# Ledger of designs, part 51: designed miniproteins, single chains, continued (4)

Each design is a single chain, and the fold is of that chain. pLDDT is the mean over its residues in the fold that is shown.

## One batch from the design tools (miniprotein)

Design m13867
Fold by ESMFold2-Fast:
Structure m13867 (fold): chain A 65 residues (1-65)
Amino acid sequence: DVLEEAQRRAEEIGRETGAEVAVSVKDPEKGLLDVSVRLPPISPEQRERALRAAEEIDKWAEEKV
């Protein structure tokens, strides 16, 4: 559930920013997710936006479980 929702958010961010956003399970028992962002050559503003969104996903997932 949490992983699936985080993956959906990552996919949407990737479509909007052009970044490659991947979400994997860091610790399945604790529900910790590892969010990885690989950016294409984009503007600094777009890069910060993508990284910030990835951090929000990670924090949201940690709070859920």
Scores: mean pLDDT 67

Design m13868
Fold by ESMFold2-Fast:
Structure m13868 (fold): chain A 62 residues (1-62)
Amino acid sequence: MKMIAKAIRDYTAKKKDELSLKKGDIVEVKEIVDDYYVLAKNLKTGEEGLVPKEVLELLSEE
């Protein structure tokens, strides 16, 4: 199952394992890590990292 989400705001990575996003970026959610973070891949840049769930809107889960 491929989970696609959209960044609803800009996010700047604070640690090397985090992913920076711009509002409107489309990401693939690879793993739900905990209550606060997911492991996501930015489909525009190909970069992968942890991102807060609160900055993502789930678009598709097929």
Scores: mean pLDDT 80

Design m13869
Fold by ESMFold2-Fast:
Structure m13869 (fold): chain A 90 residues (1-90)
Amino acid sequence: MSPTDILYSGLQPQFDRLSQRSGRTVTSISQAVDALNSMGQTDHSQQISDTATTYTGQMTDAIQNGDIDTAHQISRQLSDQIGNIINQAL
């Protein structure tokens, strides 16, 4: 079990649904980065990593400010952006 999985599963009840979604997204991102690197698509894997870092930071800030609606919106935008980068790489 990864430290990230433990963190997401251990969050406050008000964040449980968001945390579960975020945990799945992080796992998918890691798998996509590994796959793209294996194919020599380092530019796309870097775009995924940079996007994940930026949106995760924004989501963490929203959570710390108690803005759950903004955190949900950022989580959805992250998933959409990562999907678009993967589709462009394939």
Scores: mean pLDDT 67

Design m13870
Fold by ESMFold2-Fast:
Structure m13870 (fold): chain A 80 residues (1-80)
Amino acid sequence: SMEKEKALMLVLLYVAAASSELWLVENYPRMPEELKKLNLESARNLLEEAKRLIEEYNIKDEKLEKKIKENEERLKKLEE
C-alpha cells in the first residue's frame, strides 16, 4: 500500500490536473464538444480518485478539502 505522504502528493497532482482541465473548458468557449466532454469526464475522474485516496489514507487537510469542493462546483457549472 502507498504511504500517506505519497498518497497526499498524488491527491495534490490529481486536484491540480482536474483544475487545469476545468480551466481549459472555462477559457476556450469554442472548444469542440467532444473535447469539452473528454476534459470534464477526466476532471470528474481525477476528483473522484482524489477523494478516494483522502478517505483511504484519512488525509485531514481543510485547504485541500476546500480546493476539491471548489473544483466540484466548477465542474457542476460546466456540465449545465
Scores: mean pLDDT 88

Design m13871
Fold by ESMFold2-Fast:
Structure m13871 (fold): chain A 64 residues (1-64)
Amino acid sequence: MTDEQIDRINEAAARVIQAGKEAGLPEEGTRKALEIVNYGLDTGDPEEAERRAEEAIEELKKKA
């Protein structure tokens, strides 16, 4: 995996953490972000990790 791909995964996770804080669900946001990082690093698929991050952000917004 390239440094750029790792950066993309970490950036996606950071966005999920921020969305969780904004939704008043910081613990759930952190949990989802950790799952995304683990998935991206295990599979080597930053695009799918980013897609999952967008889904997590929308779920957090719906629960707020």
Scores: mean pLDDT 83

Design m13872
Fold by ESMFold2-Fast:
Structure m13872 (fold): chain A 102 residues (1-102)
Amino acid sequence: SELEALKARLWEAQGRIGAEIQALVDALLAAGRLADLPELELSPLSAEQVRAALAEIAAADLADPADTGRVLGLLLQIQTTIAAAIRDGDEERLRAVLEALA
């Protein structure tokens, strides 16, 4: 079905985001520094908020530990958004999130 195809694409995107999170965590550990982890109560983002988060990630200076921590938080919010869309989203929501991630 179209819904299952959209969910499969979001699961692939979630895998890529998870890999980026792991790479940033590994880099922070190697540097002997950890940013404060975001609280676990991350709310799902709108499609516009996902676009804004991706633009902020693209503009970030990963040599700055504060920017690395901010990027980690944004990636975790995007991952939470994808998980919520897969679990509870209709076709319109799944499509909007996928378009925002493109």
Scores: mean pLDDT 78

Design m13873
Fold by ESMFold2-Fast:
Structure m13873 (fold): chain A 97 residues (1-97)
Amino acid sequence: RRERVLELLEEAIRVVNAAAAEAEARGDFDAEAALTLAAATLAVLRRELERGADVAEIAREAAEVLRRAARVAREAGLTDAAERLEELARRLEELAE
């Protein structure tokens, strides 16, 4: 369960970083900045989970970060990234139960 949340966080960080790079390539620096901050926040949550933080709390916080990142990606026209981030948020919410 902790391992599954770690795997989802690693995947989420990759998706968010790729979305930030695409936003930068399109000249959407506001979306790039927001997505870069989301990736940094997810990296902190992953590190806290590795250090023994509560799995359900980290999963809930990460899902909220991903839902905000998905909204930013969608508004920037990064539809594939937004859909993937929404899916990752759903999986994290399920593991938070």
Scores: mean pLDDT 87

Design m13874
Fold by ESMFold2-Fast:
Structure m13874 (fold): chain A 71 residues (1-71)
Amino acid sequence: MIDEAEVYEALALIYLGIGNIDESKGRKDSAIEAYDKAIELLTEASEKYPERKEEFDRLIAEAQARRDKVA
């Protein structure tokens, strides 16, 4: 269970990284898509693993702020 939550977090962090790189390169559509995928993964993880909800909610807020800045 904990290992599965870590996989969700790792995948979400990869998408956040992709979004950040695309944002820095001016690839707006690609950045938004990456941030949306990160938010989707983190939201699912937050619902499935409530013991780590605080960590996931923090990352969701970061991804949403980044997405809104690009959009």
Scores: mean pLDDT 82

Design m13875
Fold by ESMFold2-Fast:
Structure m13875 (fold): chain A 61 residues (1-61)
Amino acid sequence: SELEKKKQELLDKYRQEAGDEAVRRTREAGPLPAQETEDLANRLFKEASEKAEKEYEDIKK
């Protein structure tokens, strides 16, 4: 459906932005310990998923 397509587009968009942001931060700050790098990536992808879900709910209404 069109709504499912929009949901997937939002997820793909924000996941790509989260990936780019993680790369940017590690490049600018220098190498982080493995645990901090993993925590950063997990946090950014969680935020991306939540942002996509919020926008999907706004489109759905």
Scores: mean pLDDT 76

Design m13876
Fold by ESMFold2-Fast:
Structure m13876 (fold): chain A 89 residues (1-89)
Amino acid sequence: IEDWIEENKEAIEEAIEEWIKENTSPDSPPELVETMRKVAKFFVYGLTLPDEEQKKLMEELELPQEIIDAILAGKTEEEIIELIRKMYE
């Protein structure tokens, strides 16, 4: 899985940018777009990591505490997207 992520980095980055386009607009606040990008990176790279490494990745990505709490509570991708929109409107 880790090797698959590394070998498919270009496709993964393209998918992340497409996902951002689908969930944001040109008028979206820069902070909303940046938070969306960080969350997408966490889902791509974090799912294969042990709990301790996932916590480290959340810290390195500087995710907002509200997003960290939602991830740890097992919220779905859709619920996290809604939360980001509510935070930044």
Scores: mean pLDDT 74

Design m13877
Fold by ESMFold2-Fast:
Structure m13877 (fold): chain A 71 residues (1-71)
Amino acid sequence: DAAGQAAADARGSYWAELLKKAFEETKKNPDKAVVYVPESATPEEIERVKENMKELYGAKEVEVHLVPAPP
């Protein structure tokens, strides 16, 4: 299913952009990492982002904001 594969690739790119956004915000506030994830994100995906922020930048606290998916 080419449409399904394209959607999966788009989701991967969307996740990569969210991770870059989280990285930029974490650099500004080392004690507190602020990350933005789509409302459609699973709890496991959210936990993965939190762990990455703590491991890569030593953030003491990770604050997750759910954002509506773009149209």
Scores: mean pLDDT 67

Design m13878
Fold by ESMFold2-Fast:
Structure m13878 (fold): chain A 66 residues (1-66)
Amino acid sequence: DYEALFKRFDKDGDGKITAQELKDYLRSLGYDPSDLFVQQLIAHMDSNGDGVIDFDEFRASLSLSM
């Protein structure tokens, strides 16, 4: 369920995932991601260049990867 997965990242419920939220989530899983790694993940999913990931971008990224 894409919505359930998205909600795991979007903990403030604004419908967007920031670089900081992504970094915090990865750290909660026991990773210590570099700022460069987080920037690369955002750039991969950020289709409109606003520096955040919305649900449509997130879903599109997963649909292409799966």
Scores: mean pLDDT 70

Design m13879
Fold by ESMFold2-Fast:
Structure m13879 (fold): chain A 62 residues (1-62)
Amino acid sequence: LSEEQRERIIEILKAEGFSEVTARAAVADLESASPEEAREALIKAGVSEENAEEIARILEEA
């Protein structure tokens, strides 16, 4: 992931109510997952389906 892509994911997670520390840790975990695995994990964590799809798209573009 580029720094721009990481910051974009962090901002989405912060909008969902996650702290910056939690969002940064989540991005590190998401980098090791497939886009589909990341999407499922985010939905289970309480992220909206729309934002989970956007994050999965960013990961697929990386």
Scores: mean pLDDT 82

Design m13880
Fold by ESMFold2-Fast:
Structure m13880 (fold): chain A 98 residues (1-98)
Amino acid sequence: MKKLEELIAEMKRKADELIDRAVAEGRITPEQAERLRASPRYLEIGAAQLLRDLGVSPEEENRIAEEAYKRGLSSTEIAFLMAAHAKYGLSLEEVLKL
């Protein structure tokens, strides 16, 4: 099944909800929102919100991030691993098979 595509789509939806709210509240401009969507932070924002919605603590998030960082993953790959682990219970090895 398309777990990878579903995870990316969910992270993008979560990021868009937060970004659109920030624009509506006047906290960022539409131009700043477009820059965020064009950056690696877009998926990172979505992953962080997904972790919060799934009840993952900041302490657990940090633990997963430290493990991924030790394996030489980029910040975007770390965000992806954290989201996949939280949503599907997948290990790093299982995520790499997606």
Scores: mean pLDDT 74

Design m13881
Fold by ESMFold2-Fast:
Order: structure tokens, then C-alpha cells, then sequence
Structure m13881 (fold): chain A 67 residues (1-67)
């Protein structure tokens, strides 16, 4: 299945960690200071659980679309 993760960050630079449970795949997404939004697209196994975590000083809002 194709997974599209749209990430929006609060003020400052930070890192988002995206993990796909059962697939064992982990992605690290760093937000540059001049970017407020990042889009990550990946192919993951069907039924993969998406886990998103932000760094200590960055508020991250995430939207997940599955195809």
C-alpha cells in the first residue's frame, strides 16, 4: 500500500520520526528552518501501522493518507 504523510511543524527546526509497525521501517524527516511543511511518500505492506513522533522542541501535526 502507498502511504502519504503530510507533516506541519510549529516554530523552529525539528525532526519527525515515522515508523511503520510490522514492516520494521523507520524514516527520519528533518524540517529545515525555511520549511513549515514536508510530504513523505512510501510504499508499505498492507496493514502497516504509522507511528509519528516529534522532537522535544517541535510541535508536529500529521495527516496520513493510505492508498
Amino acid sequence: MRVIVRLKRGPGKGTAIISFRKSGTTLFVEFPEDESEEVVEIDAPEGSEVIISGGKSVDIEAEVERR
Scores: mean pLDDT 66

Design m13882
Fold by ESMFold2-Fast:
Structure m13882 (fold): chain A 55 residues (1-55)
Amino acid sequence: SLADQISALDTQLRRLHDQIVEALAAGDDDRVAELQVQFDGLWRQRSALQDQLAS
């Protein structure tokens, strides 16, 4: 279902957030940039699915 797909994306976004926090603490700016690109992609997917669910 769309709700299940959104829940799966929420789990992935939380994991990426944790990795970004760890990379920031380590001062690894390159890794932060890579993880932010991945986060943005998943966030856009989640937003599109949420719009479909709301329609």
Scores: mean pLDDT 87

Design m13883
Fold by ESMFold2-Fast:
Structure m13883 (fold): chain A 89 residues (1-89)
Amino acid sequence: MSKEEIEELIKKAEENRELILKELQISEETLDRAIENLRKTGENADLYAYIGAAYLAEGKIEEAKEYVEKALEIDPNNAIAREILEKLK
């Protein structure tokens, strides 16, 4: 993932922060750790799954599916991504 793609993904997570926290019932610290991990490693399956959950809550089914599929490409066992994928069926 390029530096520009990393910053764009972080921006999307920040823009959807409140919705992610509400829908997934996770803490600010949990979301911040995922963002920091993405900055350090260039890859984070949870962050893709979090954005997918926010898009699903907004009714943006196509975007939700794309982000969930990307999360599962990184980690096929990601629990949040799998749960969202079941809701998309």
Scores: mean pLDDT 84

Design m13884
Fold by ESMFold2-Fast:
Structure m13884 (fold): chain A 76 residues (1-76)
Amino acid sequence: MEEALKLLERGGELAAAGKLEEAAELYRRAAELLREVDPAAAAQALYGAARLYKELGKDEEAERLLAEARALHAAA
């Protein structure tokens, strides 16, 4: 939990600094850690990553992350 929260915090800092690809990677790592313990939080992290990939023009990656996030949110 704490490790995932630190990744989300750092991801937010990187996104604010314009390092969108690095931020998306940290959000994805946080989601991986949260997946079994807090699927709703994992889904939110994946939504964050998907938004950043959309901003980067990586639409296919964004769509896949959105699908994964929706599945996790429905399971929570």
Scores: mean pLDDT 82

Design m13885
Fold by ESMFold2-Fast:
Structure m13885 (fold): chain A 75 residues (1-75)
Amino acid sequence: MEEKLREIVRQAALEAGLDPATAEAVADSYVSLLKLNNEIEKVTEEQAREIGLSGARVVKNGHATVAELRAQAAA
């Protein structure tokens, strides 16, 4: 489940126009956050896709940096 959600978020971020490294950082950050909150099993595939698209918009608009997303994923 965790890996499947990560892949869905990553693919959605790629579709939204992020480069592969940034898309992976977005996916890792959000999946790690869901895992910490014990929400992995509560997220649908459609919601995971929406998370990826929303994360891509936030990064593209400068409201979050790749460094900030990587720091969240590492914590």
Scores: mean pLDDT 70

Design m13886
Fold by ESMFold2-Fast:
Structure m13886 (fold): chain A 79 residues (1-79)
Amino acid sequence: SDMEKLEKGREQAEKLYEEGRYEEAGLIYRILADEYKKLGHLEKAAEAYRKAGEAFEKAGRLNQARNMYERADELESQL
């Protein structure tokens, strides 16, 4: 199912983050967030954008991190 694929992606992103592969983790979290948003799972999408922002921040990708935090804030304002 779509949700099983997203859960596997989340597990992969968590593992990449734990391994210090922050840019790769951020990219996977962003993809997960976009898919959660598309499916109407707004709380999960906001959480995934926030995790993408944290990963990009640790990777030194500050503009990407800011963009992810803004997307999370926008979704949270709608909850």
Scores: mean pLDDT 89

Design m13887
Fold by ESMFold2-Fast:
Structure m13887 (fold): chain A 68 residues (1-68)
Amino acid sequence: MKEAKEIVEKALELHKKGVPISKIADELGLSPKTVSEALKLVKEGKIEEAIKLVKDALEWGKQQFEAS
């Protein structure tokens, strides 16, 4: 959970600086859609759901890499 939380916090800081979603995604190793949805959840006050979304995306990526 802590890694996903740190990624959400980093995405929020970059978005606050006016960094485009695509560049935030590149910086964090996520898809632009995942970053966009996570930031939308944070804006709605659903921070825990944003963290879960990022965690699930990271776990999916790890499973695909290990299962290859």
Scores: mean pLDDT 75

Design m13888
Fold by ESMFold2-Fast:
Structure m13888 (fold): chain A 67 residues (1-67)
Amino acid sequence: DVEIANEIGRLLREAEELIKKGELEKAKQLLDEARNLISTLTDPTIKGAAEKELEELEKRLEEEMKK
């Protein structure tokens, strides 16, 4: 889980930077990839933390897409 959690963290950080740059479609692709990896996590604590961060970034992406 640690290696997968590190990859998820990388994807989420990159997606946040893409949202800031207005590259919303690319950000969506990275968030979709992160969601897929989160579904493979077996540790409920790590999974819950990753899901919460993903949901916050998905909300930010949706708000930017509405503008």
Scores: mean pLDDT 81

Design m13889
Fold by ESMFold2-Fast:
Structure m13889 (fold): chain A 64 residues (1-64)
Amino acid sequence: DLEEKLKKGKNLLESTKLFLELAKKLAAGEATDEEAEEIIKKLEKLSKDAGEVARSAVEKWKAK
């Protein structure tokens, strides 16, 4: 139970860090398509929903 909670908390923290990193790189104009895909894939491994949200956000950012 405690081990499961720690694992879930760790994954949530890592997902948050990846989202923040992606957002910072996009805002700075430093994110290449390859770098954005790597971060999205890491997010998808931690949470499929988080990866899908990140992918949608990147596509919207590129379209504008």
Scores: mean pLDDT 75

Design m13890
Fold by ESMFold2-Fast:
Structure m13890 (fold): chain A 74 residues (1-74)
Amino acid sequence: SSAELEKAKELEEAIKNKDAEKAVELAVELIRSFSEEALTRVGKLLREHFGDHEAADPVALLRDPSALKELIEK
């Protein structure tokens, strides 16, 4: 949906601006939508910015959101 696309764009901007709290909130919201497309999109965005880091995995994000926050703050 357009709302998911807008949130994904906001997530990318939050990562670029090192707004870790906002980025984590947006990523969790996108994953919680239970959309396979949203999960794939979040995974792609995180991989493009952080590579194959464990803290950048969408499944790991649901278990420990603080790890992604620390990764973005670096």
Scores: mean pLDDT 75

Design m13891
Fold by ESMFold2-Fast:
Structure m13891 (fold): chain A 70 residues (1-70)
Amino acid sequence: DLEKAIEAAKNQEPFTSPDKRLSVTFDFDEAVKLAKENNAGLVYVRQEDAERAIEILYKSGSRFVLYIEP
């Protein structure tokens, strides 16, 4: 689901992987909620850095919610 997360980030659409290990959102309140519900780390990035951040986080094997700043 790496490719789907990258596509969602580029299209400015929210995405959560089926295993809930990776989530992408543009809503800060939703990011906080997802991080708590999924026991995931919350990461803040700019739109320009989102693709690289998703790749790094996905390779780490950890659970993350990526908040993409407006």
Scores: mean pLDDT 84

Design m13892
Fold by ESMFold2-Fast:
Structure m13892 (fold): chain A 64 residues (1-64)
Amino acid sequence: TKNAEAAAKAGAAGDAAAAGAGSYESIRHQGPGPNTRAALEAGLAGDGAAAAEHAKKASDNGES
């Protein structure tokens, strides 16, 4: 989804808060995929690199 792509971009830039927010919006609209959920958890924990990795996998898999 577009929110998962935004989360992946933000995480890659080291912005864990923006990565978490993008993952949260994906969960809010379509329900959680496992990679989207992992990206949200990593973003909320301040791990932008892990958030980006999980968000990219969510985007690649077509998860919300």
Scores: mean pLDDT 65

Design m13893
Fold by ESMFold2-Fast:
Structure m13893 (fold): chain A 111 residues (1-111)
Amino acid sequence: IDERIRKAEELVEKAIETIKEYLGKALSKEEAEKKSKELSSLLRKAMAEAAELVRRGDSVGANVVLAQAENEISAELKKLGKKSTPEGRKYLEEGIKELRKLMQEAILALG
């Protein structure tokens, strides 16, 4: 259990760094910093909740929590893309694809 949680946490932190990088390419410095902090907080909170669920034997609930966080972040990035330049939109679309991949790996790691 602890090794599965640690691996998922590492993948979630990698997803956070990926989001920060694509936001920095798509948005102004101030907007990127604000949004990175907001989305990082959301994803870390979801990972903490998922870890607690796994420790309680609820791997299904943990997977649902992470999938919901992925959907919320993807929706927010898509919304930001609609208000961005065509180039910024492309970066945010790439960010969503990388986020989805990393979150699916984190869910798989939890079992």
Scores: mean pLDDT 86

Design m13894
Fold by ESMFold2-Fast:
Structure m13894 (fold): chain A 80 residues (1-80)
Amino acid sequence: ERKLVSAQTALALTLIGGGIESLLKGDEETAELSFEAARAVATDPKKAPEYVRRAIEALEKVDPNMAESIRALMEKFEEL
């Protein structure tokens, strides 16, 4: 339980960070996708993979390192 909650929290916070970075760069669409994915991770974990995938695809154009970090965190979240 605690390991799952920690992975879920890390994933959600990293997605929020990606959304904020996207807003600072003027990419409101990528920011919206990132914030929607963070909300899905927090409120509906079973649907989160679909939202996170869309956020990763958008973030690859904004910050490839952030997209890779989110992908790694999502893999860890799905293993729990």
Scores: mean pLDDT 80

Design m13895
Fold by ESMFold2-Fast:
Structure m13895 (fold): chain A 61 residues (1-61)
Amino acid sequence: SVEEALEEARKRAEELLAAGASPEEVLSAMTAWINEKVAAGAPDETVDALSRFLLELGASL
């Protein structure tokens, strides 16, 4: 579901930040992860939600 994908995205971003990753490293890793979801056939609604999350994450870093 969209909610489960967003929860996974939040946890992944938090884990990277907690590990000391730079803003650039976090955004790069999250972009690659979202692209993997797209390649795996994630629904458009999930991709749109994850893309919005990535934009918001970039603005907050």
Scores: mean pLDDT 84

Design m13896
Fold by ESMFold2-Fast:
Structure m13896 (fold): chain A 97 residues (1-97)
Amino acid sequence: MKISPEELELEIALAFAVMQLEILKRMPKPTKEDIEFVLEVVERALELSEKTKNKKGVEIALDIAREVLKMAEEVGDTENVQRAKELIERAEKLLKE
């Protein structure tokens, strides 16, 4: 089966997002910048999932966004809490369509 450039980019983005979440979870005190970076990676993976209509990609991005939300709340990062909630809402809406 011929994988499109967008599908390959999605697979790479999802793998990178999972890796970055695992790194973030192992940090004893993640910074706002560390959390923001993982959210940027998740947002890109979600955009690619939407473009390729890949429901599994949306589900993975949603799961990562929920984990990052918990971490942002724990460190008191109100800006990234709001960003994570917006990504979660977008992903949930895509899964209902």
Scores: mean pLDDT 84

Design m13897
Fold by ESMFold2-Fast:
Structure m13897 (fold): chain A 57 residues (1-57)
Amino acid sequence: MKEKEEKLKKAIEELNKTMEEFYKAQRDGDPDAVKQAEEELKKKVEEFNKLYKEIKS
């Protein structure tokens, strides 16, 4: 039980960090950086959703 909570907390932290990086890239106006950050964000969202579904099921 505690192990699942720790994994979920870590996944949330990673997702938040990736979202911040994505928004920073948008503010900088670098299209290549935005595309890179967007791909990383999509990957992290998918990983989080898989973990969250596994923990909550």
Scores: mean pLDDT 77

Design m13898
Fold by ESMFold2-Fast:
Structure m13898 (fold): chain A 62 residues (1-62)
Amino acid sequence: MAEAAGKLSGLEKRVLAEMIRNPDASQREIAERLGISQATVSRHEKRIFEKLGLKSREELRV
């Protein structure tokens, strides 16, 4: 997991942090918090899941 985290961009790390902080947050709510579009959040969420080998936000519920 630590090795995979090194592949995340700064913005991807911010999106990941918001998903961890608020797992039930919609992509729209994350977009509003970060000042970016919902489409941008959706794209980064997919990239984060691919880079970390996650299936869904469920795996972030630590």
Scores: mean pLDDT 73

Design m13899
Fold by ESMFold2-Fast:
Structure m13899 (fold): chain A 71 residues (1-71)
Amino acid sequence: SEMEKLVQEAERFYAEAKKLELELIIRQNELLDTEKVSKEASEPLRKEIEKMQRDLEEAKKTAEKLRQEAS
């Protein structure tokens, strides 16, 4: 059914968001360690983290919209 499809898509985006949250924790820890030795060396990692944060926000918004449609 359409409702089942919306639920599955919402679950998929929630899973993607959870994966991104876990990866962000790892990257943020790497950033902290890198900054201890070089602020300049941390710049590419900081940009990657910013992109991941945007991707995470979009995944959460998409999951919530799909869940609302399935409600």
Scores: mean pLDDT 82

Design m13901
Fold by ESMFold2-Fast:
Structure m13901 (fold): chain A 79 residues (1-79)
Amino acid sequence: AEEEALALVERAAQAHLNGDFDTAIKLYEEAAALLPEDSPLRAFVLRGLSEVYEDKGEHEKAAEYRAKADETLARYQAS
């Protein structure tokens, strides 16, 4: 599951670099679904979603995912 999530993250990052924001969002969402809430990799995925939404100009959505990433990382550090 985590290995599959990593493969999706690599593909999502490549899509983001190519300016294919919709594909990047889809792949990051699929990766997040495979990961537990307290996973540091999930925090990384949520940060990636925030960055893609920021580049799309969807600042409110970007802020939402940044907050979720920070919350996920805090849970990991507390566990």
Scores: mean pLDDT 83

Design m13902
Fold by ESMFold2-Fast:
Structure m13902 (fold): chain A 68 residues (1-68)
Amino acid sequence: PEKLSEEERENVLAGFRKAVEERSRTIGLAALHDARKFLSEEDYERLRALVDEGRFEAALELAEEILG
């Protein structure tokens, strides 16, 4: 996975926070797409499953842990 800058990290996490706020799978998938190059395949699959299930808070927490 690629290293991300602080700005890239904040932008990705802002996307996941927006998905939580708006309860939007579409926004969650967009944030996941933006994060894709910074994630291992395993971490991407874990985040994708949470977003697909509408578990946006869990997806944000996992994204903060992985990208943090």
Scores: mean pLDDT 85

Design m13903
Fold by ESMFold2-Fast:
Structure m13903 (fold): chain A 65 residues (1-65)
Amino acid sequence: MLMLETSASVAEIAAIVYGAEARIEERDGRVHVTIRVKTDEQLEAAEKLKKRLEEIGVEATIERE
């Protein structure tokens, strides 16, 4: 889907469900999502989410604590 609003809400929901922290920023009409993970399980989930977001034009970065 090409809906930026949907992409942002999905990232927030995923962060809450997986216990990871997500930050959403907009720059020059593009959405950038930063996902902070503590465990390898959260990292795997974040990597799947990142790939999905990138497929719809949203850039994502994963930070490990």
Scores: mean pLDDT 66

Design m13904
Fold by ESMFold2-Fast:
Structure m13904 (fold): chain A 60 residues (1-60)
Amino acid sequence: VEEAEKKLKEGDFQGAADLVVQALANGNFKEALEIAKLIVEKSKNEEAVKSAKELIEKLE
């Protein structure tokens, strides 16, 4: 989660998305969900926000 916040502050939305994929691969659905919510709140990239919202719906 902390690493994802750092990437989002730097504008590295792809890096934040990669952390979501890694969390899912490790079975850390809660961490993936938290990172996806951060992308929705902090990202100005419409495509990243849309993908994050879809992930949140699938995990909840």
Scores: mean pLDDT 75

